# Designed miniproteins, single chains, continued (5): the designs that were tried, part 49

Each design is a single chain, and the fold is of that chain. pLDDT is the mean over its residues in the fold that is shown.

## One batch from the design tools (miniprotein)

Design m17693
Fold by ESMFold2-Fast:
Structure m17693 (fold): chain A 86 residues (1-86)
Amino acid sequence: AVLEAAYALGKAAGVEAVKAGLDTEEVKAAGEAALRETLGEEAAEAFGKGFEEGVKLYKEDPTEELYEEIRKEADEAVKAAQAAMA
């Protein structure tokens, strides 16, 4: 649950970084560092893998529909992780 949420958050962050024209390497490193400090190394790794996939998907299909789908997946994964920890 937590690792699935970290991956989904990474994927959404990757899409956001491309959409906003940000330095994807810098955004990925910052997100990985934050999750490593709060949730540990495995969560940081899952976030990084998701981030790379999100960047790839959005560069291949830069549509608002894909962005909304990935964002919804992240919201659902976070909600599921929170429910599992409650």
Scores: mean pLDDT 81

Design m17694
Fold by ESMFold2-Fast:
Structure m17694 (fold): chain A 71 residues (1-71)
Amino acid sequence: SAADRAALEAELAALEARLAEATQNGDVKTLLDILSQLLALRERAEALGDPATAARASELMGRAVEAIRNK
């Protein structure tokens, strides 16, 4: 539904903000927690048939992985 999509998009935006902060601080534990939450969000987006939100979650997962690698 549109409401479910809006909720996922809001969660994604919050995770993107936390990712930026955790990346700046080199907080690997928080980055791993964000990665886990993004994976769960991507799976929910795929189940809802929302490829745009799923693709955006995948992009942020890639950024989290690179942030962990480039400490």
Scores: mean pLDDT 85

Design m17695
Fold by ESMFold2-Fast:
Structure m17695 (fold): chain A 97 residues (1-97)
Amino acid sequence: SASATVTLKSDKPVVTVLVTNRGTAVARVTVTSAADGASSSADVVPGETVPLPVAPTKELTVTVTADSGSGTFEISALDSGDTAAAPVATATVTVSV
């Protein structure tokens, strides 16, 4: 297995994190709020975009853990529950098993 972590900071409270799997990795993604340490998790299969709700926070950590495969995960932090909203912060995470 392989894991990678990225921290996102925003000047606006983040309430939703969109994770898109652009690779072949089958991965568990965990988003943790720096405000309360509360986390949410989901499996993100290749080609899929999954919304993860978070407790409102201006700083969050995204951890991608893959058991197989490789690729890049696109992370978009939103200040809205509307997944079509423009992101307030973005990052990428790359894993290779």
Scores: mean pLDDT 82

Design m17696
Fold by ESMFold2-Fast:
Structure m17696 (fold): chain A 114 residues (1-114)
Amino acid sequence: LVIPKDWTKEQKEFYYLLAARLALKNGDYDTAIEILEKAIKEFGEDLWRAWYLLGQAYFKKGDYEKAVEWYKKAAEVAPDSIKPEVYRNLAEAYEKLGKTEEAQKWKEKADEIA
């Protein structure tokens, strides 16, 4: 992760999220998690994009309990246009945990809004 010293806070946030997405695309889930945790600590608790990407990273690692945790946080603050996607990913994480009733609830909620 290379960040120019003269970048604004918003430019740094963008770069952290971009770096995390690239790590996820390359299958480097541990690096993605480290980048996203650093972004949340430095830039803010309302960064739903970082929470959503953390959910994806943990899901890809097979840590479905943490995936549920981060997807739920993202679902609360994500834009309405994105919520159906977050809800479907949350449902998939619950399916992996064997929580079929919770999975069905979130799948139905996604279908209702989409």
Scores: mean pLDDT 81

Design m17697
Fold by ESMFold2-Fast:
Structure m17697 (fold): chain A 82 residues (1-82)
Amino acid sequence: SHMERAREAREKIRKLVEEEDKWFEELLKRPVTEDELLEYLEELLEKVYEYAQDLDEETLKELEPEEKALVRMAEAWYESQK
């Protein structure tokens, strides 16, 4: 159902937030190149944008601040690619 897709999409976005936090901790332990950073961000934002398309209005309102920020960044990034 549409509601089940929205729930699954939110869970996927939540997983990406958790993965970002872990990757950020690794970043603090070693230098990374600008190319590595950009590639990681582009891949992350593409996935978030795809998952966000399955979110309903109610689920969007209930997102945690970190989830909302990531979705907004993904939408802005996607618009910039047009």
Scores: mean pLDDT 80

Design m17698
Fold by ESMFold2-Fast:
Structure m17698 (fold): chain A 67 residues (1-67)
Amino acid sequence: KENIEQINVLFDDAIEKLEAVGFEEAVKELEKFKKELLKIKDWNEIREKSIERGNEISKLLDEELEK
């Protein structure tokens, strides 16, 4: 349950940025990814993947906002 909080924090930040630029499809993609992560048994791996993905998305969103 604590790991879900970590995932929600990362996705919440990304979703806020995506909603700001109107990328509804990307928002849905992140929500789907979150649900897929919950099916993986190793929470430590899920957490690491979520952090890495969140950082990548944040960087891409900043680039899109600069467009």
Scores: mean pLDDT 67

Design m17699
Fold by ESMFold2-Fast:
Structure m17699 (fold): chain A 66 residues (1-66)
Amino acid sequence: KVYPKTFKDLSAEEEKLLLQETLLHLQSLGYPANSTTLQKILLLPAEKINQVRSAEELALLVAQHL
């Protein structure tokens, strides 16, 4: 699903859903879906996150930094 807002502009509920979907995509790609991976997602620069429109895009961005 593509979101009409950037990651930063999402509500807390929308962010939680996006993060859950992102972890599922990372798990499907063979990456660990654990607290360490979640922490790495949250440490990504706002400028990069603001360009993301879907959980799949966020998962690919995180995978580049794992």
Scores: mean pLDDT 69

Design m17700
Fold by ESMFold2-Fast:
Structure m17700 (fold): chain A 76 residues (1-76)
Amino acid sequence: MLEKEVDEALGLMQLSLGDKLFEKGDLEGAKEAYEKAVELLSKVDPVPKEGLEGLARVLEALGDHEEAARYRALAA
């Protein structure tokens, strides 16, 4: 297995975790999971759109509107 395959699998797991934590209202946990997902998925995709969109959603919910807007722009 290549490192990219491992990073993709781990990134997708973190993305799923972020989605679940966001649904539960654990915004801090969701942010951490989405940040890890973006980091890992960026190794296999220059624009990990789902991770960037998830991170933008949690940042907006936390009141960090400027940072959220930047991640949404990267996902577009």
Scores: mean pLDDT 80

Design m17701
Fold by ESMFold2-Fast:
Structure m17701 (fold): chain A 65 residues (1-65)
Amino acid sequence: MLTATAAEVARDLGKARGREELGEAAAKELADDNRATPESMARALEAFAKKLREVAAEIEAQRLK
């Protein structure tokens, strides 16, 4: 459930910027493990940070253009 929570945050970021597909991609990456173990949480945090950076970079690319 904790991994799904992080995924929902990524989805909300995508929706707020009109980039629902980027949010969905990040959510799927974070939801590969449905178990909330300490190791799964650590991996989810790493994936979450990576996907957030990707989402931010895509949004920024739209603004720079």
Scores: mean pLDDT 60

Design m17702
Fold by ESMFold2-Fast:
Structure m17702 (fold): chain A 80 residues (1-80)
Amino acid sequence: DEDERRAKVVEEVLRRLLEWARETRPSREELRDLARHLLSAHGLDDPELADRLAEAVERSLRGEKASIKVGDVTIELPPV
């Protein structure tokens, strides 16, 4: 299923963004740029999704609950 494939890519991208962000404290622009790069590496050219991923990671780093919806799949970010 395309939505399941897309959701798995988003989960992998979020995992890598969170690992990097915990160590580096990147800006939102740096998070967005890395998200775009990682999505593109998986064949997804979706700059709006990359912006949403960057915002969700930033919220998670502040201890806020954040989630991303991909089709009918909701991905919840772990609290940090």
Scores: mean pLDDT 80

Design m17703
Fold by ESMFold2-Fast:
Parts: C-alpha cells; sequence; structure tokens
Structure m17703 (fold): chain A 94 residues (1-94)
C-alpha cells in the first residue's frame, strides 16, 4: 500500500524538478500524454513490451515538450516510464 504512494510521490517530485510545474499540473499533463499515446496506439498494444515502449515514448515526448534538456531526457524518460508502469500495475492493498 505505502509503495504505491511512495512511487506516486517520487514521480511527482521528479516531474516538478524537471518541468517546473506544480505536482498536480505535472501529473495531469503526464496522464493526458500517456492516455493520448495509449489511445493512438491501442490496436498495437498487444504485449507488455509494446505497452512499455508506448509509455517510454509518451514520457519522452512529455519531457521534450516541457523543455527538459536532451542530455537528461533519455535517463529521465527511462526512470519515469518505469515509475508510471509500476503505478499502473500496482494493486493497492484494500
Amino acid sequence: MDEHNKLLDELKAKLVALTGLSADEAIKALQAAVVATVRANAASLTSEAAVRAALRQAVTDFLRSHGVPEADVAAASAELSELVFALENSDAES
């Protein structure tokens, strides 16, 4: 249960540091980008590898659109896409 909240807090902190947005606005913008990418690629998202690739692309595009330096984008997108994937696949303890 706490792991889900820790992952979300870590994601928020990293997004704020990278983009300069508030935590809530950064999360909303990232969620919108992820949803748009998933919808655009829905017919091809037939495997975990395809989902991971789509999430990494969505995060990469999000970071670039918010002025993150290219030198930081590859490392940040890898880390943030793993956090997003973990959040989407973590079941909260009831």
Scores: mean pLDDT 76

Design m17704
Fold by ESMFold2-Fast:
Structure m17704 (fold): chain A 84 residues (1-84)
Amino acid sequence: SEERVRAVIRELLPDASEEELDALVRAALAYNAGDRETALRHLAEAVAIREGRGSPEESQRIYDEILREEERLAEQQRELERRQ
């Protein structure tokens, strides 16, 4: 449930702002629904808020960084599987 997700995130991040918490809750709900793109966009929004960079440009930059890191990890996983 949304309330349970919010409570867990608040426990893990007690210093998070309400705006950051709301973005993280939206990210978690989207991820649980299988909407990875929406989840990553809300995660990027939460990171931008946390860093004090709440502009749309910074949120997009962070989203692009997450996608690059995700592809790097996926390629490493594929490489490991090819060696097995």
Scores: mean pLDDT 76

Design m17705
Fold by ESMFold2-Fast:
Structure m17705 (fold): chain A 89 residues (1-89)
Amino acid sequence: STDEEREAEAEKLLKEIKTNPTEEQKEIYEKMKKLTKELIEKVGLGEAEKLVSEEKKKLLKEKNTLEVQIAIELGYYEAMKPLAEEYRK
């Protein structure tokens, strides 16, 4: 598949995860969101990014599907969103 087809599929899955997530997607999303927030609070943003990257690699070793990848990135993004808004002030 082309990169354009992969981006379109990722956008579709992102929308589906936000509206009607599977139990597995919801679990991964909530786990990544919670972990990212806890790490930022404990070690700060820079170190948290490194630790989150390692956890992403660990989860993908267990199950490497596009649905899992999207759930991981969505959880991370939602945890980072309040910080990005704070930084823009």
Scores: mean pLDDT 73

Design m17706
Fold by ESMFold2-Fast:
Structure m17706 (fold): chain A 58 residues (1-58)
Amino acid sequence: SRRAELLRVSADMLEMAGEVSRWLVESGKVKNPELAAENREEAERMPKVAAELRAEAA
């Protein structure tokens, strides 16, 4: 269904966003402590939200 397609695409996008956030922290590109903390939180949260969306698409 269209809904299932959109949920899977959304999950893929969130996973990519989480990977980018993790890379920004690990590479030291984010030097501001508040932004680094936000990116660390997004890196942990995004894959969990993506997993929930994938489960709902099944």
Scores: mean pLDDT 87

Design m17707
Fold by ESMFold2-Fast:
Structure m17707 (fold): chain A 76 residues (1-76)
Amino acid sequence: KAARKAAGRKEIEEHVDEAMELIKRGVDLAIRIGRLAKIRGMKDEEVLQLQREVTERVNREGYEATLARLDAEIAE
């Protein structure tokens, strides 16, 4: 396991763990975007545009609502 050097370093490690939790949510969305792109035969440029739109949608509609929408589209 990671060594502890000082209190300040422990705070950085805690922040890294929080960032990893946020990254996992981003990965879940990215996996679904990739699956949807394959199903619909999207080009790389279209996939990048979809990723940007999904990021904006998460900010407006929330993570759970955006994830459910992607799952519904994948099921088609």
Scores: mean pLDDT 72

Design m17708
Fold by ESMFold2-Fast:
Structure m17708 (fold): chain A 79 residues (1-79)
Amino acid sequence: SAAEEARRAAIKEAIRAAGELLEKEDPVGKELEEKLIAALDESPETAKALADRAAEYARAKGLSEEVIKALEAVAKAAE
């Protein structure tokens, strides 16, 4: 449906934004962006689980609040 396409587009946009911010602070950013897109292709639930884990990784690494919030936004969009 148009609603499902719009939802997937919004999640993909959030993933790209988070990946771009993360890549500036940690080389894993590009790999994580690709993995999040692949997870979304499996299901929004899979993308949410990976985004939640990525946010915890960013917090543990002491990355910026902007990166953490961007990853949390991906998880929220996929909810």
Scores: mean pLDDT 85

Design m17709
Fold by ESMFold2-Fast:
Structure m17709 (fold): chain A 58 residues (1-58)
Amino acid sequence: MQEREARRAALRSAAEGYKRALDDGLVTGPPHPAIQLALEDPSDEALDRAVELMEREA
C-alpha cells in the first residue's frame, strides 16, 4: 500500500472507531478536526487534507 493510502485507511479506521464510541455514549463533543473531516467527507482529497492537519500538529 502506498504511504498516502495507508494514512487514509488509518484515518478511516479512527473515524469508524470514534463513531462507534459516540453510538455507545463513551465520548461527547467534537472529534479531532482530522477525524471530523474524515467523517464528513470520505473523499481521498479531504482525507489527504486531514492527514496534513494531523502532521502539522505533530
Scores: mean pLDDT 70

Design m17710
Fold by ESMFold2-Fast:
Structure m17710 (fold): chain A 79 residues (1-79)
Amino acid sequence: AVTEEDGKLLVEAVRAVREGRLDEAERLVSQLSPELRELARKLVEAVRAGDFATARELIASLPAALAPYRAELLSLVAP
């Protein structure tokens, strides 16, 4: 099941990719719950590519359990 720890890991992974720490971002994504990993990989890839429109769409589609982390994630993909 998606957990609060998944939210924290996802925020840190997005921050890591924004800072160019790609190996750290991949490590953090690998620690996520299996059901979240594919969405997280797409999100990290969109952020790495500078595709912030896709990143925002992916953040909006996150499971309800991660709703508390949406604002922080959106702030990380703002210009």
Scores: mean pLDDT 83

Design m17711
Fold by ESMFold2-Fast:
Structure m17711 (fold): chain A 99 residues (1-99)
Amino acid sequence: AIELLEKAKEAVLEGRLEEAKEYLREALRELGLDESTIETAVAALETADRILGGEAAALLIEGMIQLVEGKPELSPEVVEAIERVLEALKPEQEALLAK
């Protein structure tokens, strides 16, 4: 999973968003996340890239890498952290649309 997350981070920094999405999907499947959570995380990555830029999207992936390295068994806390990052992106998107 970590290798796929690193590839996703590199791809998003290089502007290859579609490749980054694919790597993220594969990494999250290896970590045992359900398809709806995977799709939500991929949508969050796309939103971060479009609104905040590739560097912000890369930080999202880097956070996931650090959590996976710390807890390879993927505890509920890791899932909660991913969900929290997704929630953090919603206010930014709404603020941009309200402009």
Scores: mean pLDDT 68

Design m17712
Fold by ESMFold2-Fast:
Structure m17712 (fold): chain A 89 residues (1-89)
Amino acid sequence: SALEQALAAAGKGYEALRAGDLEAARAAFDAAVAAFTAAAIPVVGEEKAALLGEAVRAYAEAQIAEAKGDLARAAELRAEAERLAAEAL
């Protein structure tokens, strides 16, 4: 399923972060966002799925920023993810 694909891609992203491979982490998280957005469309509709996809993207960018040591940017991106997720409700 698209949700299984999203979770598998997210897992690869975290493996890449642990390895210090930020390029591989970004590529894997991009794949996870695309798969999650596709999985959300039949459940919440296209508009809300897009907002949820943006929220997941912002959260993934926060993980990469934190791995780079940019804690301020990570906090900003987590706040953006929270706002986008709330907007999708």
Scores: mean pLDDT 85

Design m17713
Fold by ESMFold2-Fast:
Structure m17713 (fold): chain A 86 residues (1-86)
Amino acid sequence: ALAEAEAILEKAKNAKTKEEALEAIEEALKLARENKDLFDVSTYIALLLNLIGFRIEAEMAETVEEAREAAVKAAEYLLEALREAL
């Protein structure tokens, strides 16, 4: 879980297109869903809502830099949530 989240963060940091940034966020959402049993219901809901919010930010981004920033925030949020759950 942690190693996978760290890999997603690296992908987010290295995203060269808006599509790559969105792919990193989708991977973060998938990893959160696959690891849902690590979280209580309230923490899981907060995690999903924040990741979805960052996805919307990336979708609305006018530049690759803005989309990459959203993807990095999503990956960092997931990584922190996983660290706190473990």
Scores: mean pLDDT 85

Design m17714
Fold by ESMFold2-Fast:
Structure m17714 (fold): chain A 65 residues (1-65)
Amino acid sequence: SMEKKEKLEKAREEALKIPGVLKVIVDGDTLYVAVSGADFEEVRKKLEEIAKKYGIKKVILRDLS
């Protein structure tokens, strides 16, 4: 079983692979994701799948376009 910190780091790695994702910051048990030039809804949907996969309870997505 993965520790919570390891789950957050794996989720961060997968989120960074999404086209249009500029940065991902881990703060406590939250992922903060910044995007630019991307389909916001498509990125949100992919982030929800990642969050479900790793048991992440909170993801915050910001468009910096």
Scores: mean pLDDT 78

Design m17715
Fold by ESMFold2-Fast:
Structure m17715 (fold): chain A 80 residues (1-80)
Amino acid sequence: ASELVEKAIEHAGEAIEALSAGDRETALRHLEEARRYLEKAGPQYEEAVRHVEEAIRAVEAGDLVAAARHALEAVKLAQE
C-alpha cells in the first residue's frame, strides 16, 4: 500500500480506539485525517472514503457503535 493508505489506516485505527474510550473529539479528528489521506490516495478508495464519512456522521449523531463499525469497514476496504 502507498504511504497515504498506511496513514489513513493508522488514523482510522486511532479513531476506533478513541470511540472505544468515548472520546468523540479525538475520534472525529482522526476520521477527518483518514478521509483526507484516502481521498489523496486515489479514486479506487472512494468506497472506503464513504465509510469514513458515515463514521463521522454516526459520531455526530451520538452512535459510537455504528461509527466504529463504519471505521472498521473503511480499514478493511483500504487494506484490499
Scores: mean pLDDT 89

Design m17716
Fold by ESMFold2-Fast:
Formats: C-alpha cells, structure tokens, sequence
Structure m17716 (fold): chain A 97 residues (1-97)
C-alpha cells in the first residue's frame, strides 16, 4: 500500500511539494515538511471522496500553502493518487484566494 501528498501555494496555485510514502504517517510528515510547518500546526479543512480515493485537506495559520494527503482505493496506481493530490491542492488553493 501507499499514500500520496501534494502542497500548493495559495497565492499562485504552484505545486511546491509532492510525493508518495508507504505509510500514512510518512505521507503526512512529508506534506507538513513541504508546507514548512510542524504537524501540530496543521488543521483539517476538508475531505473529498472520489473514485480514486479520499483526499484530506490541511491548512496552517503560519503557512501560505494548502496540503493534501490522498488515501487511494484498492487498484489505484501511484500516478493516479499523485494526480488527485495535485488537483485537489491546486483546486483548494484557488478557492482560498
């Protein structure tokens, strides 16, 4: 199993970090690192259920980024999960402007 994450700047929608990890904890820590924050500073701002998986969206008051972790459904590829994480991060960056 694996998990995907992506981080976008709110102001531009630019992806500043992305990746996959074999554990949910490692994906979450990777996202927090790319957001430039400690995990204790993260707040869940939403969840999105899709055919690819579940996206969990994160913000912090001390970061101008939005982070996403994707929990993929069985049979989904790493690339499909990454593409979803990127799309959700960019979509919500746009919404927060």
Amino acid sequence: SFYAYAVARVDTGEIVGQGTADTRQDAFQGMARDMGVDVSQLQIIGTVVTDVGVGILYRSDVSDTVGVVVLPHPGVSRQQALDLAIRLAQQYAQQLR
Scores: mean pLDDT 86

Design m17717
Fold by ESMFold2-Fast:
Structure m17717 (fold): chain A 74 residues (1-74)
Amino acid sequence: SMEELKKEAEELLKEFEEYARSHLDEETAKKLVESVRKFIEDVLNSDQPISVKKNTIRAFIEYAKKEIDEEAKK
């Protein structure tokens, strides 16, 4: 359901925010989390099927986490 997707998106965003704050400086983490939050809101407000919204949100957060992992190695 859409309610389940919203709950999952909120949990994923919270986990992402904690991950970003633990690996990046405060300003960079804040900017990245804001961008991810806006993207999730846009996806949730789109007319796409729930399955497409779920896959899109999950894929984007995984890519964002990978970007953080690469930055943290420097």
Scores: mean pLDDT 83

Design m17718
Fold by ESMFold2-Fast:
Structure m17718 (fold): chain A 95 residues (1-95)
Amino acid sequence: MVVIRRLETKNKLDGNTVAGEMSMTAMRIALEGGSIDEVRRATEVMFEETKDGKKVTDNIVETLLAMGKVIPEVKEKAEEAAKAVKEVGEEKEKE
């Protein structure tokens, strides 16, 4: 996750790159039969290492929901992953 912070600094004009990479990771975990807890933990680490964690988590949620609309087979898993990412973002924002 250290790479995410470096990428964020490098790509100030392209926050979508960080969000895209994290969305692909979350989708891969879901497709491989991984738990929502794995998605949650990955998101927490990313949030702690990224300056704009809330904005990145919001972008990840939108990307996951969009992927679910394009790939119906993963729609339910994408929505569950998006919910987990959103909950982590909201919880960390409160802290």
Scores: mean pLDDT 65

Design m17719
Fold by ESMFold2-Fast:
Structure m17719 (fold): chain A 100 residues (1-100)
Amino acid sequence: MVELSFAKSSLTVAAGGSADVEVLLSKPLTEDAVLVAKLLDAEGKEVGKTSVEIPKGATSGTLTISGLEGGKTYTVVASLYDKATGKIIAKSEPVTITVK
């Protein structure tokens, strides 16, 4: 089973900027996959979503999250989906983004 982890446990970014979040895989992918990040507000509501395709054999992926508002704190969760079937392969623990 593939496990997902963020390279950093928390991130601090400037208002109006973007955050690059690196996601690490415990093992190389056996199939092509789509890595999806959901951006959640303090109430757990989805306020943003981004994705990147990760090829077979990859051990990491980087997601760019934009539209972050100053003075807010967000939670990001990454999920890995099989590209052919759309079924979930793995899900990360959440990481916190603090916007100054």
Scores: mean pLDDT 80

Design m17720
Fold by ESMFold2-Fast:
Structure m17720 (fold): chain A 80 residues (1-80)
Amino acid sequence: MELRYELTEREEEEDGLTARHFDLRTDPEQRSEVRRRLGEESTGPVEEQQRRWQDEVEKDPELRELIEKLQKRATEEAKA
């Protein structure tokens, strides 16, 4: 899984939340990389950041749908 999908989704929505949360769900190692590239500092623990974004997804059905869309794209890329 590459940041290309996370960044593309962010640009479409103008919201890095969706891209970052997707990575946090699919790949633990990618979590740190996405967080860093999305402009988050490494001062806070990744798990705490994940929880906050998880809560935001629960409040916004659009974010949930976008994450599911990113998962489908990840499956397609894995096939390629």
Scores: mean pLDDT 47

Design m17721
Fold by ESMFold2-Fast:
Structure m17721 (fold): chain A 107 residues (1-107)
Amino acid sequence: MEVKEKLREVVLRLHRFLTRLRDKAEAQGAPPEFLALIDEALTLVGEISRAIDADDYEKAVELMEKLIKTLERLLDWARAHGLLTPEEVAELQRLIDELKKLSEELK
């Protein structure tokens, strides 16, 4: 199952990105609403990882769709408030695009 390995890789990359972003944002005094969006995304990443481990692809797809919406909200907030560098915006957009593609492949 090649899609499962790709999904695990994207989930791991998202976890690393979001953890680094949270630490940076907290250190810079980012608004509580932005930190809450990162925490929501991290929770969803953990739930997706558990669904993959359980071979529950229906649940994984549902959680991925929620994560995509949360990440899009986080990206919009960050763009409005200048909280991400252009490189971080591009990295997050690529991760969102990869999640969308994998979600469609699992349907």
Scores: mean pLDDT 84

Design m17722
Fold by ESMFold2-Fast:
Structure m17722 (fold): chain A 62 residues (1-62)
Amino acid sequence: SDRQLALQGVSAMFRGISYLVEGDYEEASRAYREAADLFAQSPLTSPEEVERARRLAEEAAR
């Protein structure tokens, strides 16, 4: 389950990138926030990974 949470976070990060390429900034921001929340729930991910995902969500929302 912890590994699955981390992998789901990676998948959400990839979705965020795809939305950014399409110009869907709100969807990209939501996907990056989902990634951050998933990473935060998994002990297999670092605080740096959570922070990066949160930063990407904030940048996409601007």
Scores: mean pLDDT 84

Design m17723
Fold by ESMFold2-Fast:
Structure m17723 (fold): chain A 82 residues (1-82)
Amino acid sequence: MEEKIEEIRALLEKHLPHLDELTGGNPEQKEFLLRKTAEEIVKLYEEEGFSVEKIADFLTEHLALTPEQARKLAEEIVKILE
């Protein structure tokens, strides 16, 4: 579980285009956002059985991503969770 959370966290950090704007450039807020989001995604996938579409919708809602960006990121996240 922790390993998957760390992989998703790293993937989010790589692919979020507005991470500094979302966190005001604060390293503590950045780490909190990345880790909290990764943990929530793992729970949604494993406990709620969320599809790629539902994970993409979650990312769109929570991270100010376009639907296209959210879909691409969700597909990569689900590969980690498989």
Scores: mean pLDDT 76

Design m17724
Fold by ESMFold2-Fast:
Structure m17724 (fold): chain A 97 residues (1-97)
Amino acid sequence: MSPLERLRALGERALASTDPAEQIALLERIAGLVHETAMVVISENPEKEKEIFRLKQEVAQIILELARKIRAGKATREEMQAALDQILALVEKMLEI
């Protein structure tokens, strides 16, 4: 299963969940998978390290903001979907380097 397929599956599980604790745990798993993917891409493309770290940092910021909204009880399903779509697009760019 590709990193994008694994991320999509975790995102779908987060969207299906109504438990904030489970949603946060799934976002932490997404963050871990993005970190793993970034390290692999850097090992294969060391000259692109700065660009890959920039994309990884953008994903981390999206996850941090979404997690904050979930903990506050203010995250809508639409905001969660949009954030997950942005994460997938950033990881897709990372894999195209």
Scores: mean pLDDT 87

Design m17725
Fold by ESMFold2-Fast:
Structure m17725 (fold): chain A 112 residues (1-112)
Amino acid sequence: KVEEYLEEIRKLAEEAGMVVRTRRTADGKIVIAIYDPEDPDAPARILIVMDDTPESAKAALEALRKAIEEGRRNVTIFVDDTPEMRESARAVEALAAKHPDHEVIIKEVAPP
């Protein structure tokens, strides 16, 4: 269930020494912002945008685990590539242009 995956995401981020802020949007999306506690004024180190479904939550957890294992610092992950996610990606691309190490990742919920 979604809440179980969100709890695992929180634990994984906290184990890596980071702070998690989770927000549900009016259109049913979940935004997970992961911050470096030593720099609370900096943009989120890892930002995840996902649908409020167990499948999206599982994909988000897998993407976060991989990002942490690879030592990525400035990453935005969009789970389940939809038109709404693409609009969000465009807004993040404008912010990412100011950070040369910022990456945008689109994660498919299920393999083709």
Scores: mean pLDDT 69

Design m17726
Fold by ESMFold2-Fast:
Structure m17726 (fold): chain A 117 residues (1-117)
Amino acid sequence: NLEEKEKNAKTDIELALIAIEYLKEKKFEKFGELLSKIKDPELQEVLKFLYLLGTEIIPSEEEIDLIFKNPELKEAARYLSEGKREKALELAEEYVEKLKDEKFKEKALELLEELRK
C-alpha cells in the first residue's frame, strides 16, 4: 500500500521513490501532492520531467523556463516541446545516471525504460 509507505517516509529520497511508484500507477494527483512535500530541488525537477514523459504533456518554452533550472533537464524538456521524445529520453537517462543516490537512480532508470516502450 503506497499510502502506508508515504505515511512512514522520513526523507526526500523515500518520498521520491514513492512518487515514482505513483507515476507508474498513473496516480498523477497523488504524485502532485507528494511532490509538494519534497524539498530537494534536483529531485523535484527529475520527478517533474518524469511526470511530463508519463503524461505525454508537451511543455511550452515558458513552462520549461519556470520548471527547470538545471540546464541538462531544461535541454531534455526542450526536445519534448519539439516532439523529439527519443532524444529527450536519451538526455534524461544520461542525467539520471550521474545522480548520487543509487536507489533513486535505479528506480528512475526503470521508469524511463518503461516510458520508452
Scores: mean pLDDT 86

